# Designs tried in a protein design run: designed miniproteins, single chains, continued (2). Part 35

Each design is a single chain, and the fold is of that chain. pLDDT is the mean over its residues in the fold that is shown.

## One batch from the design tools (miniprotein)

Design m5203
Fold by ESMFold2-Fast:
Structure m5203 (fold): chain A 87 residues (1-87)
Amino acid sequence: SLLEELQRLAETTTDPETLERLRLLTAALVLVAAEEELARGDTSAQPALDRAQALLDELAPRFGPETLEEYLRLARRLLEEARRAAA
């Protein structure tokens, strides 16, 4: 999965800036996926959404709103591409 691939990258990456950007992308992916699951009626996604939102709120002062919006758009695209690849 994308989250597993990002986790492996984070474990092998020693550059702090790259680690923070990987954390941002991971949080954005979890948030978008959880929002989609909640929209489909899966309320078990709420804790994942809450944790991802909290992490994004923590990271927001470092990156600013434009960068957060870019990563959320990227996350939506990556999840859509992963769904198409799995079909």
Scores: mean pLDDT 79

Design m5204
Fold by ESMFold2-Fast:
Order: structure tokens, then sequence, then C-alpha cells
Structure m5204 (fold): chain A 87 residues (1-87)
């Protein structure tokens, strides 16, 4: 539905913003453990919301887009966690 598409667009926008923030922190030698952990928590929250929406959506196009975005955010979470472990 149009309502489902609107919700998907907003969730994907939020995912894009946290991915960009994570990307900046991954390349920043001055990034603190607290900053990295804060972004990881925000990413995990976005993944949870996307997974809850994925479970409810009846639109296969939206489902495919959400699955791809969830995978992308999870990849960044693992890279950020690896950086924290090195500190």
Amino acid sequence: TLEERREAVLLEARATVVIMRGHVLLSDPQATVEQLRAVIREMEEVVKEMEEFLAKTTDPEIAAELQAEIARVREYIEELRAKVEEM
C-alpha cells in the first residue's frame, strides 16, 4: 500500500543516515569507543524496526528492499564492533 511505501521510505532514510554516520566513524582515527557504541546501538534499533516491518509487510518489493537494507546495516555493525575490539 501507499502507507507501507511511506513507512519503508522513512525507515530506509533512517538506515541511510546511521550508515553514513558509521562510515564516517570507521574512517576517523579520533573516534571514541563511546561514539562507536552509540552508533552501533542506533543501528541495532533501526534493524529491529525494519525486521518488525518486514514481518508485517505484504508487498514483495518492499520486503526485498528491507532485507537488503537490513543486511547492509548489519555489515556496518560488524565492522564497527571490530573497530571497538581493536581499541
Scores: mean pLDDT 86

Design m5205
Fold by ESMFold2-Fast:
Structure m5205 (fold): chain A 65 residues (1-65)
Amino acid sequence: SEAEQLAKQAAFARRSADIARETLEYQRESLSEEMRKGMEEVIAKLEATSDALAAQAEALRAAAA
């Protein structure tokens, strides 16, 4: 179903954010300030994308009920 596909995409985005956060923490001291800020922005965008996709999946399930 479309709702299940969106939920899987949301989960993928969240996992990508988690991996990026772990990478940032591991490499924090070796990254430039610009690179750290860039990675923090990418993490924020991935979290926002995950939330939006999860909301769309839930709305689609509600509409199908």
Scores: mean pLDDT 85

Design m5206
Fold by ESMFold2-Fast:
Structure m5206 (fold): chain A 85 residues (1-85)
Amino acid sequence: SHMEKVQQLKEEIEKLKAEEERLRAWFAANRDQLTPEQVRQMRLAAEVLKDRGEDELAELAGTQPAPVRLIDIRLKIKKLEEELK
């Protein structure tokens, strides 16, 4: 039913949000342990994303070391939240 699909989407969103929170907490705790080269690569990724109009992802990449996994989780959450509207 439609209600069952809505519930499944909500459960998937909550699982992804929990994973995002765990990854963000890990990066916050390990920020001072990043090499200058890793910081430089994150800044370059943010600039490329901004040039492509992906402003939200660019902010994420520039503020926190955002491996592909964190970016993928954020995009999945956004798409699932749009499906609920």
Scores: mean pLDDT 71

Design m5207
Fold by ESMFold2-Fast:
Structure m5207 (fold): chain A 89 residues (1-89)
Amino acid sequence: MTKEEILALLDAMIAKLEERGQTRIAAALRRLRDAIARLPSAPSEEIQQFILELQQFVDSNRTLSPEEEAQLVGRIEGLIAKIEEEAAK
């Protein structure tokens, strides 16, 4: 996927999560989206794969437990840290 395609996908997921009141995950994804937007090119295949897996979860319309939410937010924060290192170059 191009960077623009990934950003569009993230924006769609953020909107859907906000509509469902899952604002903590939506906020983490917004930070991920902004980090990717600062990259000169598409993120790694690992990040792209994670986004596709997350889209399947968002499309399932299920509610996360507090533990599942914390784990997912933590994983997103880890990806943001890796992207911020790249964006600083």
Scores: mean pLDDT 79

Design m5208
Fold by ESMFold2-Fast:
Structure m5208 (fold): chain A 86 residues (1-86)
Amino acid sequence: NLQELIDQLNKEIEKLKSYIEEVRKRRALWEEFLATLQKIYNSKNVTKEEIEKARKLLDELEKMFGPTPLLEQARAFLDKVEEKLK
């Protein structure tokens, strides 16, 4: 039936919209993390709050994408920056 076909096509479109929104959220998290790291890297006065924000974003990325070599390198960078604040 044409109505059943229309209903199935609408369901598929809604699934694609949901998938696109999930991909957008994941992309935004990576972009926010990169911006946070760049701010820390270029800053002469790094705050504890900026490091804690970067660590929270890193933990969220590890939950979504797993522990990657790139995220491990970012963690090591944050550890070195934090050590200098002691």
Scores: mean pLDDT 84

Design m5209
Fold by ESMFold2-Fast:
Structure m5209 (fold): chain A 81 residues (1-81)
Amino acid sequence: SEEEKQKNIEEAKRKLEEGAKLMAEGKKRLANPKDQEDLLEGIGKVLRGIGLMFEAYLLAEKAADDPEARELAEKAKKGVA
């Protein structure tokens, strides 16, 4: 349904945004880790971000007949590269 499609798109947007933030924070932390705990936290954020990006991709693919959903799926793929 159109309502289900819009819910999937909105959820994909939220997961993509959160995943992108976590990956950016993790990568920044990994560029200059202060200690082993900082390194592990950075790794954890990147992995959590990748997971959210993957979830966003799956949700966007469910609505892939929509141009906005196709753009979200592509952005999620690029976010993990």
Scores: mean pLDDT 85

Design m5210
Fold by ESMFold2-Fast:
Structure m5210 (fold): chain A 94 residues (1-94)
Amino acid sequence: SMEERRRQALRILLGNRVLTDEELDKALEYFEKNREKIIDEIMKELGVSKETAEKIVRQLLGEEDFNPKDISFEQYEKAREIIRKILEEELKKL
C-alpha cells in the first residue's frame, strides 16, 4: 500500500537511529498533518518551485521513483536532510 511505502521511506530517511513502531507512526502522522509546511521549508531552503518541492517529497516518501531529469541528486539529498531534521526535532518532543 502507499502507507507501507511511506513507512519504509521514513525508516530509510531516519535510518541513522533505531525507531520504534510508535515513533514511526508519530513521524508519519506528523508528516501527513504538516506536509504543506515541509514543502514550504524545502522551497525556502533550496530555492525551488512548489512543483519541484512536491516532486522531491513524493520521491523521498517512495510515492514515486527518483527521476534525475526533474531533480538533481544534490537537491534530493539536501531535502532529505531538511525533512530528517524536522522529524527528529518533533520526535524529541515525545
Scores: mean pLDDT 80

Design m5211
Fold by ESMFold2-Fast:
Structure m5211 (fold): chain A 65 residues (1-65)
Amino acid sequence: MKLSKEELELDIELGIARIAVAVGATASKIEIEESDEENVEKFEKAGDKFGAEAARKLKELEEEL
């Protein structure tokens, strides 16, 4: 049944979206310490590294749990 797989993928996408929001909030905090404006622009251009880092953070969070 494709519905159960679709729901699982949706949950994963929502999880990634939540991680992205959390990363954005954390980046805003770090910006105060490092003036991270250039890094924000580079992440926007790279895209892949932002996604990979979000996935890595999720995996590390699950490993810590």
Scores: mean pLDDT 56

Design m5212
Fold by ESMFold2-Fast:
Structure m5212 (fold): chain A 104 residues (1-104)
Amino acid sequence: SLSEKLSELIEELSKSVEPVIAGLLAALKYAKIKPNSVKDIEEAIAKVYKDIMKERGVDMPEEEIEELAKEIAKTILEQITEVTGISKEELTKRVQEAWKELEK
């Protein structure tokens, strides 16, 4: 399943970076989005949740699934910033640095 593939990728990435950053990197790699901005991270998370909902056969119109996935992505980023005390801008910088190290 998509959830299993993401869990395996997160486990591998967690060997090199902290779990929160590993989760965001896994979403970015899955979505094939480079983390140039907060928006790119949000779009990657939204893509993951959209595809999970579609794989699980959620009985909703695609437009509603897309809107729900966007709201989930915003909520996740807000929860990360609240729990960690790290701004979305600082979180993006940390993700960008980890992305560069993993491209080596």
Scores: mean pLDDT 85

Design m5213
Fold by ESMFold2-Fast:
Structure m5213 (fold): chain A 72 residues (1-72)
Amino acid sequence: MAEKARELMDKAIEAYKKGNIEEAVKLFNEALKVTDDPALKKAINKAISLILSGKSPEEVKEEYDKLFEEAL
């Protein structure tokens, strides 16, 4: 479960770097559905919020990496 969520999160960031906002949000929502980890859910929800707010892919990755690292 956790490995699948991580894979989907990585794919979502790659989609966002390519400018595919719709695919990025879809992949993050799929990651959210396959994890029960509250810390990962927090990181995913923050990433979606930043994407929808128009933050750069670099800003999104930096912020969610920080939240993910704090979860470990």
Scores: mean pLDDT 76

Design m5214
Fold by ESMFold2-Fast:
Structure m5214 (fold): chain A 93 residues (1-93)
Amino acid sequence: MSKEEMERIAEKAKELVMKIPGVQDVEVEIDYEKKTITITVTLDPSLSDEEMERIAKEIVEKILKIPGVESVTAKIVTENGQRKIVIKIKLKE
C-alpha cells in the first residue's frame, strides 16, 4: 500500500467519524512504517455510556468497509474528565 493510499484512507475515516452526532473533535495520526492509523475522537460529555458504545461500534463498522482496511479496534477512554474513543486501524499490506 502506498503512502498516498494510506493518507486517503485516513481522510475518508476522519470524514466518516466527523459526521457522527456527538463527535466534537477528531485527531488523526498515520504510522507509515507499521501501516497503522490512529484516530482519537473527542465526544460530547453529556453522552451516556450506552451511547458511546453505540458510536464506537458504528465507527468500527463504517471504517471496516473502507477498501484497504484489514482490522479496526476501538477503546473508550476517559482523560481529565473528557471522554474519548481511540481507534486503531490496521491497513492491508
Scores: mean pLDDT 84

Design m5215
Fold by ESMFold2-Fast:
Structure m5215 (fold): chain A 76 residues (1-76)
Amino acid sequence: SEFEKLKKEAMEALRAGDLERAAELMHKIHELPSVTEEEKQEILKEMEEIGKEVVERLIKEGNPEVLEALKEPAGL
């Protein structure tokens, strides 16, 4: 499904250290009407685990805007 494709791409982007693309893909997932709040929370948890190391690196590199986008699954 579109949801699973976007989810996989978002996780791969996050693992690659592309937090901007990961945030963009998460935003697209949240715009899908078929995505439940539970699914949004599951994605956030999985991405946060993968992205913890990448997020710490990105904070040191000065990209707090992308980090903030990843924290708000609801409403985005």
Scores: mean pLDDT 68

Design m5216
Fold by ESMFold2-Fast:
Structure m5216 (fold): chain A 108 residues (1-108)
Amino acid sequence: SADELVEKTLKEMDELYEKALAAADAGDFEAALAHAKEIFDLALKTARELEAQGHLEKALEVLDHAIEKLRELLEVAREKGAPREILLELEELIGLLEIERGILKRLL
């Protein structure tokens, strides 16, 4: 069901987020960014599948959760002194999800 897809996706994003945090804590910002890209890809894929099924509010829930986790990761990475290039790529991922969210919100 759509509810089961949302629940599974949010759980998988949370697991990727914990891996990203562990990598950032170790100073491995390339690994943290790789996990952030996995969160981005998972959120975008799942949101589009939900959109195709007419579950617009559930697609927004998935995008909002990913944006929240990536913003939290960006602040942690910034505080831990991540290179500017890593911070810019994290900001780009967040920006792309916010654009998708804005488009979807206009369909409601």
Scores: mean pLDDT 92

Design m5217
Fold by ESMFold2-Fast:
Structure m5217 (fold): chain A 123 residues (1-123)
Amino acid sequence: MPFSLPALAAAAGFDDLVDELARLQELLPVLEGSHEEKIEFLRRLGVPEELIEKYREALELYDQKKYEEALELYKELLEDPSLPDEARVLLYFEMSLLYLRLNKRDEAREYLLKAIRLGKELE
């Protein structure tokens, strides 16, 4: 993603989250990474290749602007109990971006707060 997390919060009208997103970005720089950097991050965390393939499909759907379809794949990924918390932070953050693309600001804020809260547990 080409946006800094604090700039994204400000652009979305979540000015109260700017500082918390700056801290989350410092903890997990991969949140602003390329698709390949995000995939390699999941591999380093030991995420199963089957889940990485599903994640890759979700990223391709995002690029195709099929946001609802991408969102369903993210939800399926989050149901897997083997996902490490660092991977869950990434998925919650990306779901917030999907909801912003769908003009669902309340849901976007909810998932952004889930990413921030889980990120604080990793500090």
Scores: mean pLDDT 83

Design m5218
Fold by ESMFold2-Fast:
Structure m5218 (fold): chain A 94 residues (1-94)
Amino acid sequence: SLFDEALKLLDEIAEIFEKEGEEGLAKAARVAKDLVTKARNSKDPREQRLLLSSALGILQLMRREVERSDLPEEVKEKVLKLLEEAIRLLQEIR
């Protein structure tokens, strides 16, 4: 499912940030994952939409933070690609 694909990407993103010592970004990725998991399990379409919108907001903020970071270019390129794919999947679900 699109939810399962997005959740897998969020786990990958969190692991990259943890390896790079970006504790705040890793925590943000875990919060986004929790919101997406709750959205997937929600039976209320309004709650699902709000949770997905919140997760999207976090991912867009993370994308901006990564672009401004001093992370190695190869790590930036990889994580930005994963963030863009996660954002795309959540927009398709929403």
Scores: mean pLDDT 89

Design m5219
Fold by ESMFold2-Fast:
Structure m5219 (fold): chain A 61 residues (1-61)
Amino acid sequence: SAKEEALIEALLEQARADAATWSRAQTRAIMDVWLRHLRAQGELSDEQAARLRAELDRILA
């Protein structure tokens, strides 16, 4: 949905910003907590969570 797509883009932008100031490990841990929370709340589908995780892996490599 548009809401879910906007949320994914916001999280990816936050991850990019955090990766510039924080360690990769810290940014990854924070994002993993958020992904688990959003999935538990039904804000992200499994497919969207997988896409976001793949993008985070690229950003934080």
Scores: mean pLDDT 74

Design m5220
Fold by ESMFold2-Fast:
Formats: structure tokens, C-alpha cells, sequence
Structure m5220 (fold): chain A 85 residues (1-85)
């Protein structure tokens, strides 16, 4: 599996680390993404080639958005950002 670690800083003071693990499931033709935060929160999402998927979770009072993109060439991009209301 492909694993990527992203760090986001909120208000220059709070640092959140997010681990995104990507795994291709050949039986279904889909990519499974496991998102894990430094606080131990875990969520899973799925995307097909050419698709984009996102989820939002809260870590230490910070709202974090994780977006995954599966490009048609088979490359995977994960973006992590802190979001405000």
C-alpha cells in the first residue's frame, strides 16, 4: 500500500498529523483510503480511478478535511487542510 503522512498547522500553534494509506482492491477496481490522525481517529473512504473523495474529521478541536484524488494514470494525491467554520 501507498502511505503518505501530512502535517497541517492551525492558527500557527496547533499541529495535526494525518496518515493516509492507499490500497488498490483489484477485485472491485477501487482504491481504499485509510485516514488516521495523531489522536488515533480512523476513517475509511473509497474512490475509483478519475474520482475525488473527501471526508472531514475533528482532531483536538480542529476541523480537518482530507481529500483524495485518483488520477486516470493511476497516481494518487492526498490533501489535508485545516478548515474554519
Amino acid sequence: PLTQTKTVTYKGKYTITVEVTARFDAASGTWEFTVKTSSGKTQTLTARPGERASLTLEDNGVLVQVTVTVHRDGTVTAEVKAIEK
Scores: mean pLDDT 75

Design m5221
Fold by ESMFold2-Fast:
Structure m5221 (fold): chain A 85 residues (1-85)
Amino acid sequence: DAEREALIAGARRVAEAVVERVPHLSEEERARLIEEARAAVEALKEFPADLASAMAAILAEALEEASRVYPEFRPVAELAREVAA
């Protein structure tokens, strides 16, 4: 399934970019990234449960890492983990 593979690969690329960017973000940039991440996680609910779970797990790991640097990422990390379950 080329589309499934592309979506999962896309989620991994987004996760890697988030981890790289987070330590260098301003407070305003962090707020924007949190809102973008929340919208992305909510959009995953529109996909089949197995695909949504796989993508949400990838994003949850990145957002959990971000929350260790900036606690303000914790609510969106928890949301991603809930979608992954």
Scores: mean pLDDT 82

Design m5222
Fold by ESMFold2-Fast:
Structure m5222 (fold): chain A 87 residues (1-87)
Amino acid sequence: SGLSQETLDYLQELIAETQKLLADARAALAANPDPQRQARLAQAETLFQTGKALIELPLTNPSKSNIPLLYTGKQLLEKAKALLKEL
């Protein structure tokens, strides 16, 4: 493993919070469509899916190479969250 419980808790919270922001953004844009905001949502969805996959892969298949993937996944999720907060 090599991950602290605090790091695991943070990553799980980040995934859950970003997923909620995506759901809220989808609902808002369904009610009031806007092309610029829809493009930003699409970018955030791509970043979320990629980041989540990069975090889940090391947790399922632990190896010495997984730590860089976790950091990359975290950064992508944080970027997705930032984009969603600007909606």
Scores: mean pLDDT 83

Design m5223
Fold by ESMFold2-Fast:
Structure m5223 (fold): chain A 100 residues (1-100)
Amino acid sequence: SMLIETVRGAIADLEYLLENPELDELTQQLLLISVGASVVVALNALKKKKAPEELIKKAEEAVEKIKEINENFSSLSKEELQEKLREVKELLEEALKLLE
């Protein structure tokens, strides 16, 4: 499923960011923009498929959290960024379990 692969790709990128906190800011921002785009694509696909309400809500929460990270990137500490990345990853992993 392209949807499952898209969600797994976003999780992999978030895991890479979590494992490499020393990455330069530009690389982090580009990866976060990519994750944001992937999660929006996944949410739109879930809505089109009329997926269960709980799954759509988890995807919407993930979209909102990644948007907040991207908008506030320069004001976040490394510790705050890592915590927020973990929260988004957990939401996507829960969504993936409901999707599979």
Scores: mean pLDDT 87

Design m5224
Fold by ESMFold2-Fast:
Structure m5224 (fold): chain A 52 residues (1-52)
Amino acid sequence: MIKKVPKGTTLGELQTNYGIVLSTTVSVSNDTKLIDGLPYGVIITKGEIEIV
């Protein structure tokens, strides 16, 4: 099921509040906000999102 996530949600909030599992290839802060998509070097390994 795709989870609708507000623009401005942080990577930390994705993991704690939405149960999304992330993997990173670069150093990225949990305070990084979603704007138009996932930040560079961040991928979802579990879960699906739509930024609204």
Scores: mean pLDDT 80

Design m5225
Fold by ESMFold2-Fast:
Order: C-alpha cells, then structure tokens, then sequence
Structure m5225 (fold): chain A 75 residues (1-75)
C-alpha cells in the first residue's frame, strides 16, 4: 500500500499549500482557485485515509490530514 500512502502525502501537501495561498492572496480569481484546490486535495486525503483505515494500514499522515480537513471545514 506504498502507492496509497504516497498519494495521501501528496494530497496533504497540496491541500496545505493551497490553504496557505488562500490565506495570503487578495486576488479574487487566485483565492477562489486556491480554495477549490484546498477542498479537492483535502477530500482526496480523506478518501485515501478511509481506504488505509479499511485495509488496517496505519498512516503516518492521519493526524495531519485530520487537522487539515478540520481547518478546511470538512467534517
């Protein structure tokens, strides 16, 4: 399940980057794009975490992904 863990890491990193861009940008187009990117990446991270959890595979990114989903507003 190395591929799933690698995808989760990328999703968490992308969501984090997009969220930081959203917080810093004043350009309405860039801000909207960053928000959508952050939400999309956070949802992908959630899906990948759910898959790893169902497979019984512990993830080193579980806490980071949870914090990120909470910050983005995904429950």
Amino acid sequence: DEATIARLKRAVEEAREALEEYKKTTDPIKRTAAALRAIGAALEAKLLLDKLKAAGVPSPYEEEAKALMDEVGIK
Scores: mean pLDDT 78

Design m5226
Fold by ESMFold2-Fast:
Parts: C-alpha cells; structure tokens; sequence
Structure m5226 (fold): chain A 64 residues (1-64)
C-alpha cells in the first residue's frame, strides 16, 4: 500500500478536472450570447465534470 502516492495521483486528477471545469465555464460564458446550443453542450459536460470532482474529493478525504 502506498497511500501517499495514490493521494498525490488523485489530487493531480482533481486539479485536471478543476481546470476542465474552469475551461467549460469560460466557454459557456463566451457562447451564451452567440450559440446557446453549444453553450448547452458545455453545460452538460460541466455537470459530468462536477460529479467527477465530487467523487475525487470524497476519495481524497477517505484516504487522509
């Protein structure tokens, strides 16, 4: 068992998911006035990423 290595891996995954969430939020804001259909697709992706973030946060907390 290497808890510290797994924690680091999960924390890096969480940072990547947070970056993706930020990027999709920016695209939603950019597209809101020009292409609401594309904005809606980013909103769906954002919901999936937010669920993944919650899962990773719970796993990180369990390992601490």
Amino acid sequence: EEKEKELKRLQEELKNVDADITAHRAEIARLAGTDPRKAAVHEMTLAILEAAKDFLEQKIEELK
Scores: mean pLDDT 82

Design m5227
Fold by ESMFold2-Fast:
Order: C-alpha cells, then sequence, then structure tokens
Structure m5227 (fold): chain A 63 residues (1-63)
C-alpha cells in the first residue's frame, strides 16, 4: 500500500491527473500482492478522492 501510494504520488507530481495517479498506485499495490481494497486505499493515500481511487483501482487491476 505505501509503495503503491508513493508511485501514485510521483506520477501526480509529474503532472498526471488523479485517476491516472490512482491507477498507478493501484497497479503497483496489486503487483505487490495487494487486493482491490488495498489498491483503492493506495489511491486515496496518493491524494485521489474516493471516486477517482475506485476508478483507478479498477484500471490498475485490469493492467
Amino acid sequence: VEEGARAGREVAAAGAGPVLAAAVAGSKTIDMGGDFEEAKRAGLLAGADEEAAEIGARYGMSM
């Protein structure tokens, strides 16, 4: 979760929108063995709101 959130924050700092930042956070969390709720939490920790974090987690799980 923390590593996913860090990846999402780095992408956001590079100018990505909140959904893409949440997708990066979620994808990293899933790659590290996390589930959907952990992916969504990583997006929230990366600064996304609840809707963007859920959309990002779904995109992250699909990649």
Scores: mean pLDDT 71

Design m5228
Fold by ESMFold2-Fast:
Structure m5228 (fold): chain A 82 residues (1-82)
Amino acid sequence: SAKEKAEKAVELAKKGAELLVESVRTGSEEKFKEAEKLFAEAEKLFQEMVEKYGKDHPEVVKAHKEMTEIQAKAAKEIAALE
């Protein structure tokens, strides 16, 4: 369903963001690559939702907002690191 795909995309984005922040903090190339894969999977799933349900579908709008907030939070955390 749209809701199940939205929840999966958001969860993948959250995991990716956590690994990205840790990769920058620790200098881990391995964690950075894992983060990139998770973000790619989240983006693919999100695009499948847009194609199937449309950009204005409530679950698509919600997933976009949550993924954007996740990215913004990660960017702020990374900006606080050296």
Scores: mean pLDDT 86

Design m5229
Fold by ESMFold2-Fast:
Structure m5229 (fold): chain A 90 residues (1-90)
Amino acid sequence: MELRPGDLVVLADLKDENGNIAGSFVLVARRVDGRWELVGLGYSDVKSGEFKVDRFDPSLPPELRDLFLEALKKYAPNAHVAEVRVEELP
């Protein structure tokens, strides 16, 4: 995955059925013509019990939060997500 300055990396820790962090879900978004576009996606196949997200970073743009939730529900529909964080590349 090739990252560029200004790209946002949305990272989440995935918990297994025992509540231990066992993997990650990563979404990379780029600003193009005033909108956020999905550039990259990566995730660990972690078996949990039910879909749950504990916390979102308040600096995460609403459009990216929606994109991230849609991707999570599609690729990890039973994931327990500990924390969703965002980092901007320099």
Scores: mean pLDDT 75

Design m5230
Fold by ESMFold2-Fast:
Structure m5230 (fold): chain A 65 residues (1-65)
Amino acid sequence: PSVGTRETLPDGSVKTTLTLPVDSDAEGAAKQLSSHLESQGLKVTDVKIEKSDTSTKITITAVPK
């Protein structure tokens, strides 16, 4: 199971951060998370994938439609 956090920013946008093992399918996970956010009435505006030696961090920013 993936560990993630969701934060609502002062401008009403939602920032979701997901941390996975370094060898994980980060692109697939980002796509699934984007679809989930869009199903909640949000529009995904930014997707960042950061790989390190120990983990892969995915950050997705979405705004209300």
Scores: mean pLDDT 77

Design m5231
Fold by ESMFold2-Fast:
Structure m5231 (fold): chain A 85 residues (1-85)
Amino acid sequence: GLEAAEEAIELAKRALEAAKEGNVPKAIGSILAIIGLLLDNKDDPKVQEVLKLSKQAAVYALQGDFEKAQELLEEAEKKLEELKK
């Protein structure tokens, strides 16, 4: 569960970097990987919250809304820290 949440945040960060570089295929690939994690972890509501925030961050990054993407990524990181406690 926790490992999936950490991976999703890393994928969202990669999507943001890829989007800033104009690498749309890499950004899309990262989003699809997060969707895979969502499907594999559907029964853990706390993990699902981090995964959903990570997906939203990656989607906003792909759309060019880097400010909102970073805001959602920071929320995902905060939720991950709560999950570790």
Scores: mean pLDDT 85

Design m5232
Fold by ESMFold2-Fast:
Order: C-alpha cells, then sequence, then structure tokens
Structure m5232 (fold): chain A 85 residues (1-85)
C-alpha cells in the first residue's frame, strides 16, 4: 500500500509540474492532492484505495478535458493505470 501510494504521489507531482505553465489552476489542484496524500502517509493514516482511485479519476477527467500537452496526457494515463492496478 505505502509503495503504491508513494508512486501515485510522484506521478501527481510530475503532472503538476507538466501543467504549471499551461494550466496553473489545474496544476495547483493536482499539487494540493499530492500534498494531502503525503500528509496522510506522514500521519500514519490509511485511506481506502477506492477513495484515492475515485479522487484521481475525477482529476484525470478534468486534465483530459483541458490539457493539450502530450506529456501531461501521458502522465494522466500512467496515473489511471496505477490506480487500476
Amino acid sequence: MKEWLEKVIDLLEQLAEALRETDPEVAAEVRALAKSLKLIIEQGRQIPKSVVAETILNVADRVRRRATDPEALALVEELIKEVNS
């Protein structure tokens, strides 16, 4: 679980950086999600994988609708793949 969540956080941080110049509003939302998940790990709390998955899929849908950058779109697909693993 922890290794999976750390991978998801890493992908979210990469996505936020990819969106930083082109869509700063969505980049800020993705960054806030990564920070929230990091805080949960640090506090030793557990979130059901299904809740993390639902949140990631909602953010991924928003990015897919707005982003035109191939790198950001590739990172979204990798996030969806990790969440469905």
Scores: mean pLDDT 79

Design m5233
Fold by ESMFold2-Fast:
Structure m5233 (fold): chain A 95 residues (1-95)
Amino acid sequence: MEELVQRMVEALEQTLEDFYAAGYLTEAQLEAAKAALAVLAKDPAALFALVDRILQKQQELAPKVEAGEISEDEAAQQLADFVVTESLALAATLL
């Protein structure tokens, strides 16, 4: 379980770093989200809940991009904001 949790945290941290490199996150948002992931790593259920929420958000955004309702950049920005907000919210429940 701990090894799987660590791999998931590393994957999420890489995703946040990619969003930051693309300009979708500020340095402060990146640092706050990474700190939240360190808290979530102590509770596998909360970490899995975060991953499930991210996947649901991606499924919500994909058809909107295909329909031309939002751009790919707007979808990426919304997903980046969602990941930060949900990471912080879930981590706060564990404090």
Scores: mean pLDDT 85

Design m5234
Fold by ESMFold2-Fast:
Parts: C-alpha cells; sequence; structure tokens
Structure m5234 (fold): chain A 55 residues (1-55)
C-alpha cells in the first residue's frame, strides 16, 4: 500500500495535478502500470482519497 501511495504522490507532483477530478482511476491505473504496479478499482479509490486528502 505505501509503495502505491508514494508512486501516486510522485505522479501528482510530476504532472502538477491539484484535484482528484484531474486524475481519474483509469489514468492513475495506466500510470501505475507503467511502473509495474497493477491495482484494482478499490485500491485505486483508496490511494486517490489518501493522496488528495493530504494536499
Amino acid sequence: MQLLQDRARQIVRAFQITSEEELKNKELGILLRSFGIDADQNTLNLVRQQVFSEL
């Protein structure tokens, strides 16, 4: 879980994403898979909520 959160935070910072509306589960899932990380819909929802709650 922590690795997924850290990768999602890196993606948000790299692309200067400021809201969860700018990064949907589909886009996040594609980006995480490019790093060799496969995550289901529930995991993507939790990661997005965690990352954007900290912004």
Scores: mean pLDDT 69

Design m5235
Fold by ESMFold2-Fast:
Structure m5235 (fold): chain A 78 residues (1-78)
Amino acid sequence: DKVKEYEERIRQHQQAINDAEANLAIAEIGLVVTRLGVSDEKEDEEKIKRYEELMAGYRAKIAQHQADLEKIRAELEK
């Protein structure tokens, strides 16, 4: 059943988007907390950079899975 295969693929990509969005939100909170507690310490600067890199990675994953979902939906509606 081709429809069930497409529904499963859609579910997997949607789950990956949901997980990445949740992780992005957690990283954003971590970044805000780190910035509020930041002093002139190099360790805080490295933590901020790490959170920014994590957020960029999650945004890229969300964009990729959204693009993959649009392709799958287009194929399903043919």
Scores: mean pLDDT 79

Design m5236
Fold by ESMFold2-Fast:
Structure m5236 (fold): chain A 100 residues (1-100)
Amino acid sequence: APRVSVTLTFDDDFLKLPDEAQAGAARILGSEVTKAAREAAEKYGVDAHVTLKLKVENGKIVAEATADHPAVREAAQKAVDEINKRGLTVEEAARIARES
């Protein structure tokens, strides 16, 4: 199977969030991005190394994905965009951590 890695990086504003919100956001974004990256890696027969930057914009948790392979990067960012479209708030992220 192709090798898949996801590295999380954090903006200063994200690190000021409550610990539960940081944990919940890292969990859901890491899980969805890892799944998308793995599916793309298997489809294209390439290793996937994704860096995901978590930050806060307009009171919501937002992420940016970068990767060596363009198709992997696009798949990872699409997964993030779907979560952002649903509106990952600080409160929702904290709830995800508590329900884990």
Scores: mean pLDDT 84

Design m5237
Fold by ESMFold2-Fast:
Structure m5237 (fold): chain A 72 residues (1-72)
Amino acid sequence: LQQEIDRLQQKKAILQGATDALKTMAQFISTKTNTPQSVLDSVLASTDRAASAALDELDRQIAALQQQLQQS
């Protein structure tokens, strides 16, 4: 159980890193294409919402395993 919790926490770290990399690339592309700031802000907000949904699912799985560990 603890090893599974650790693996899910590692997956969260990877997802967070990937999200940060995508946001950095979006900012770079925006600068190169002279995209309005309001459009960039919208894209970044949408990216954060998608990442948040995936992170919430991982948090639910971690919480379930932690509760199982406490009952054991």
Scores: mean pLDDT 80

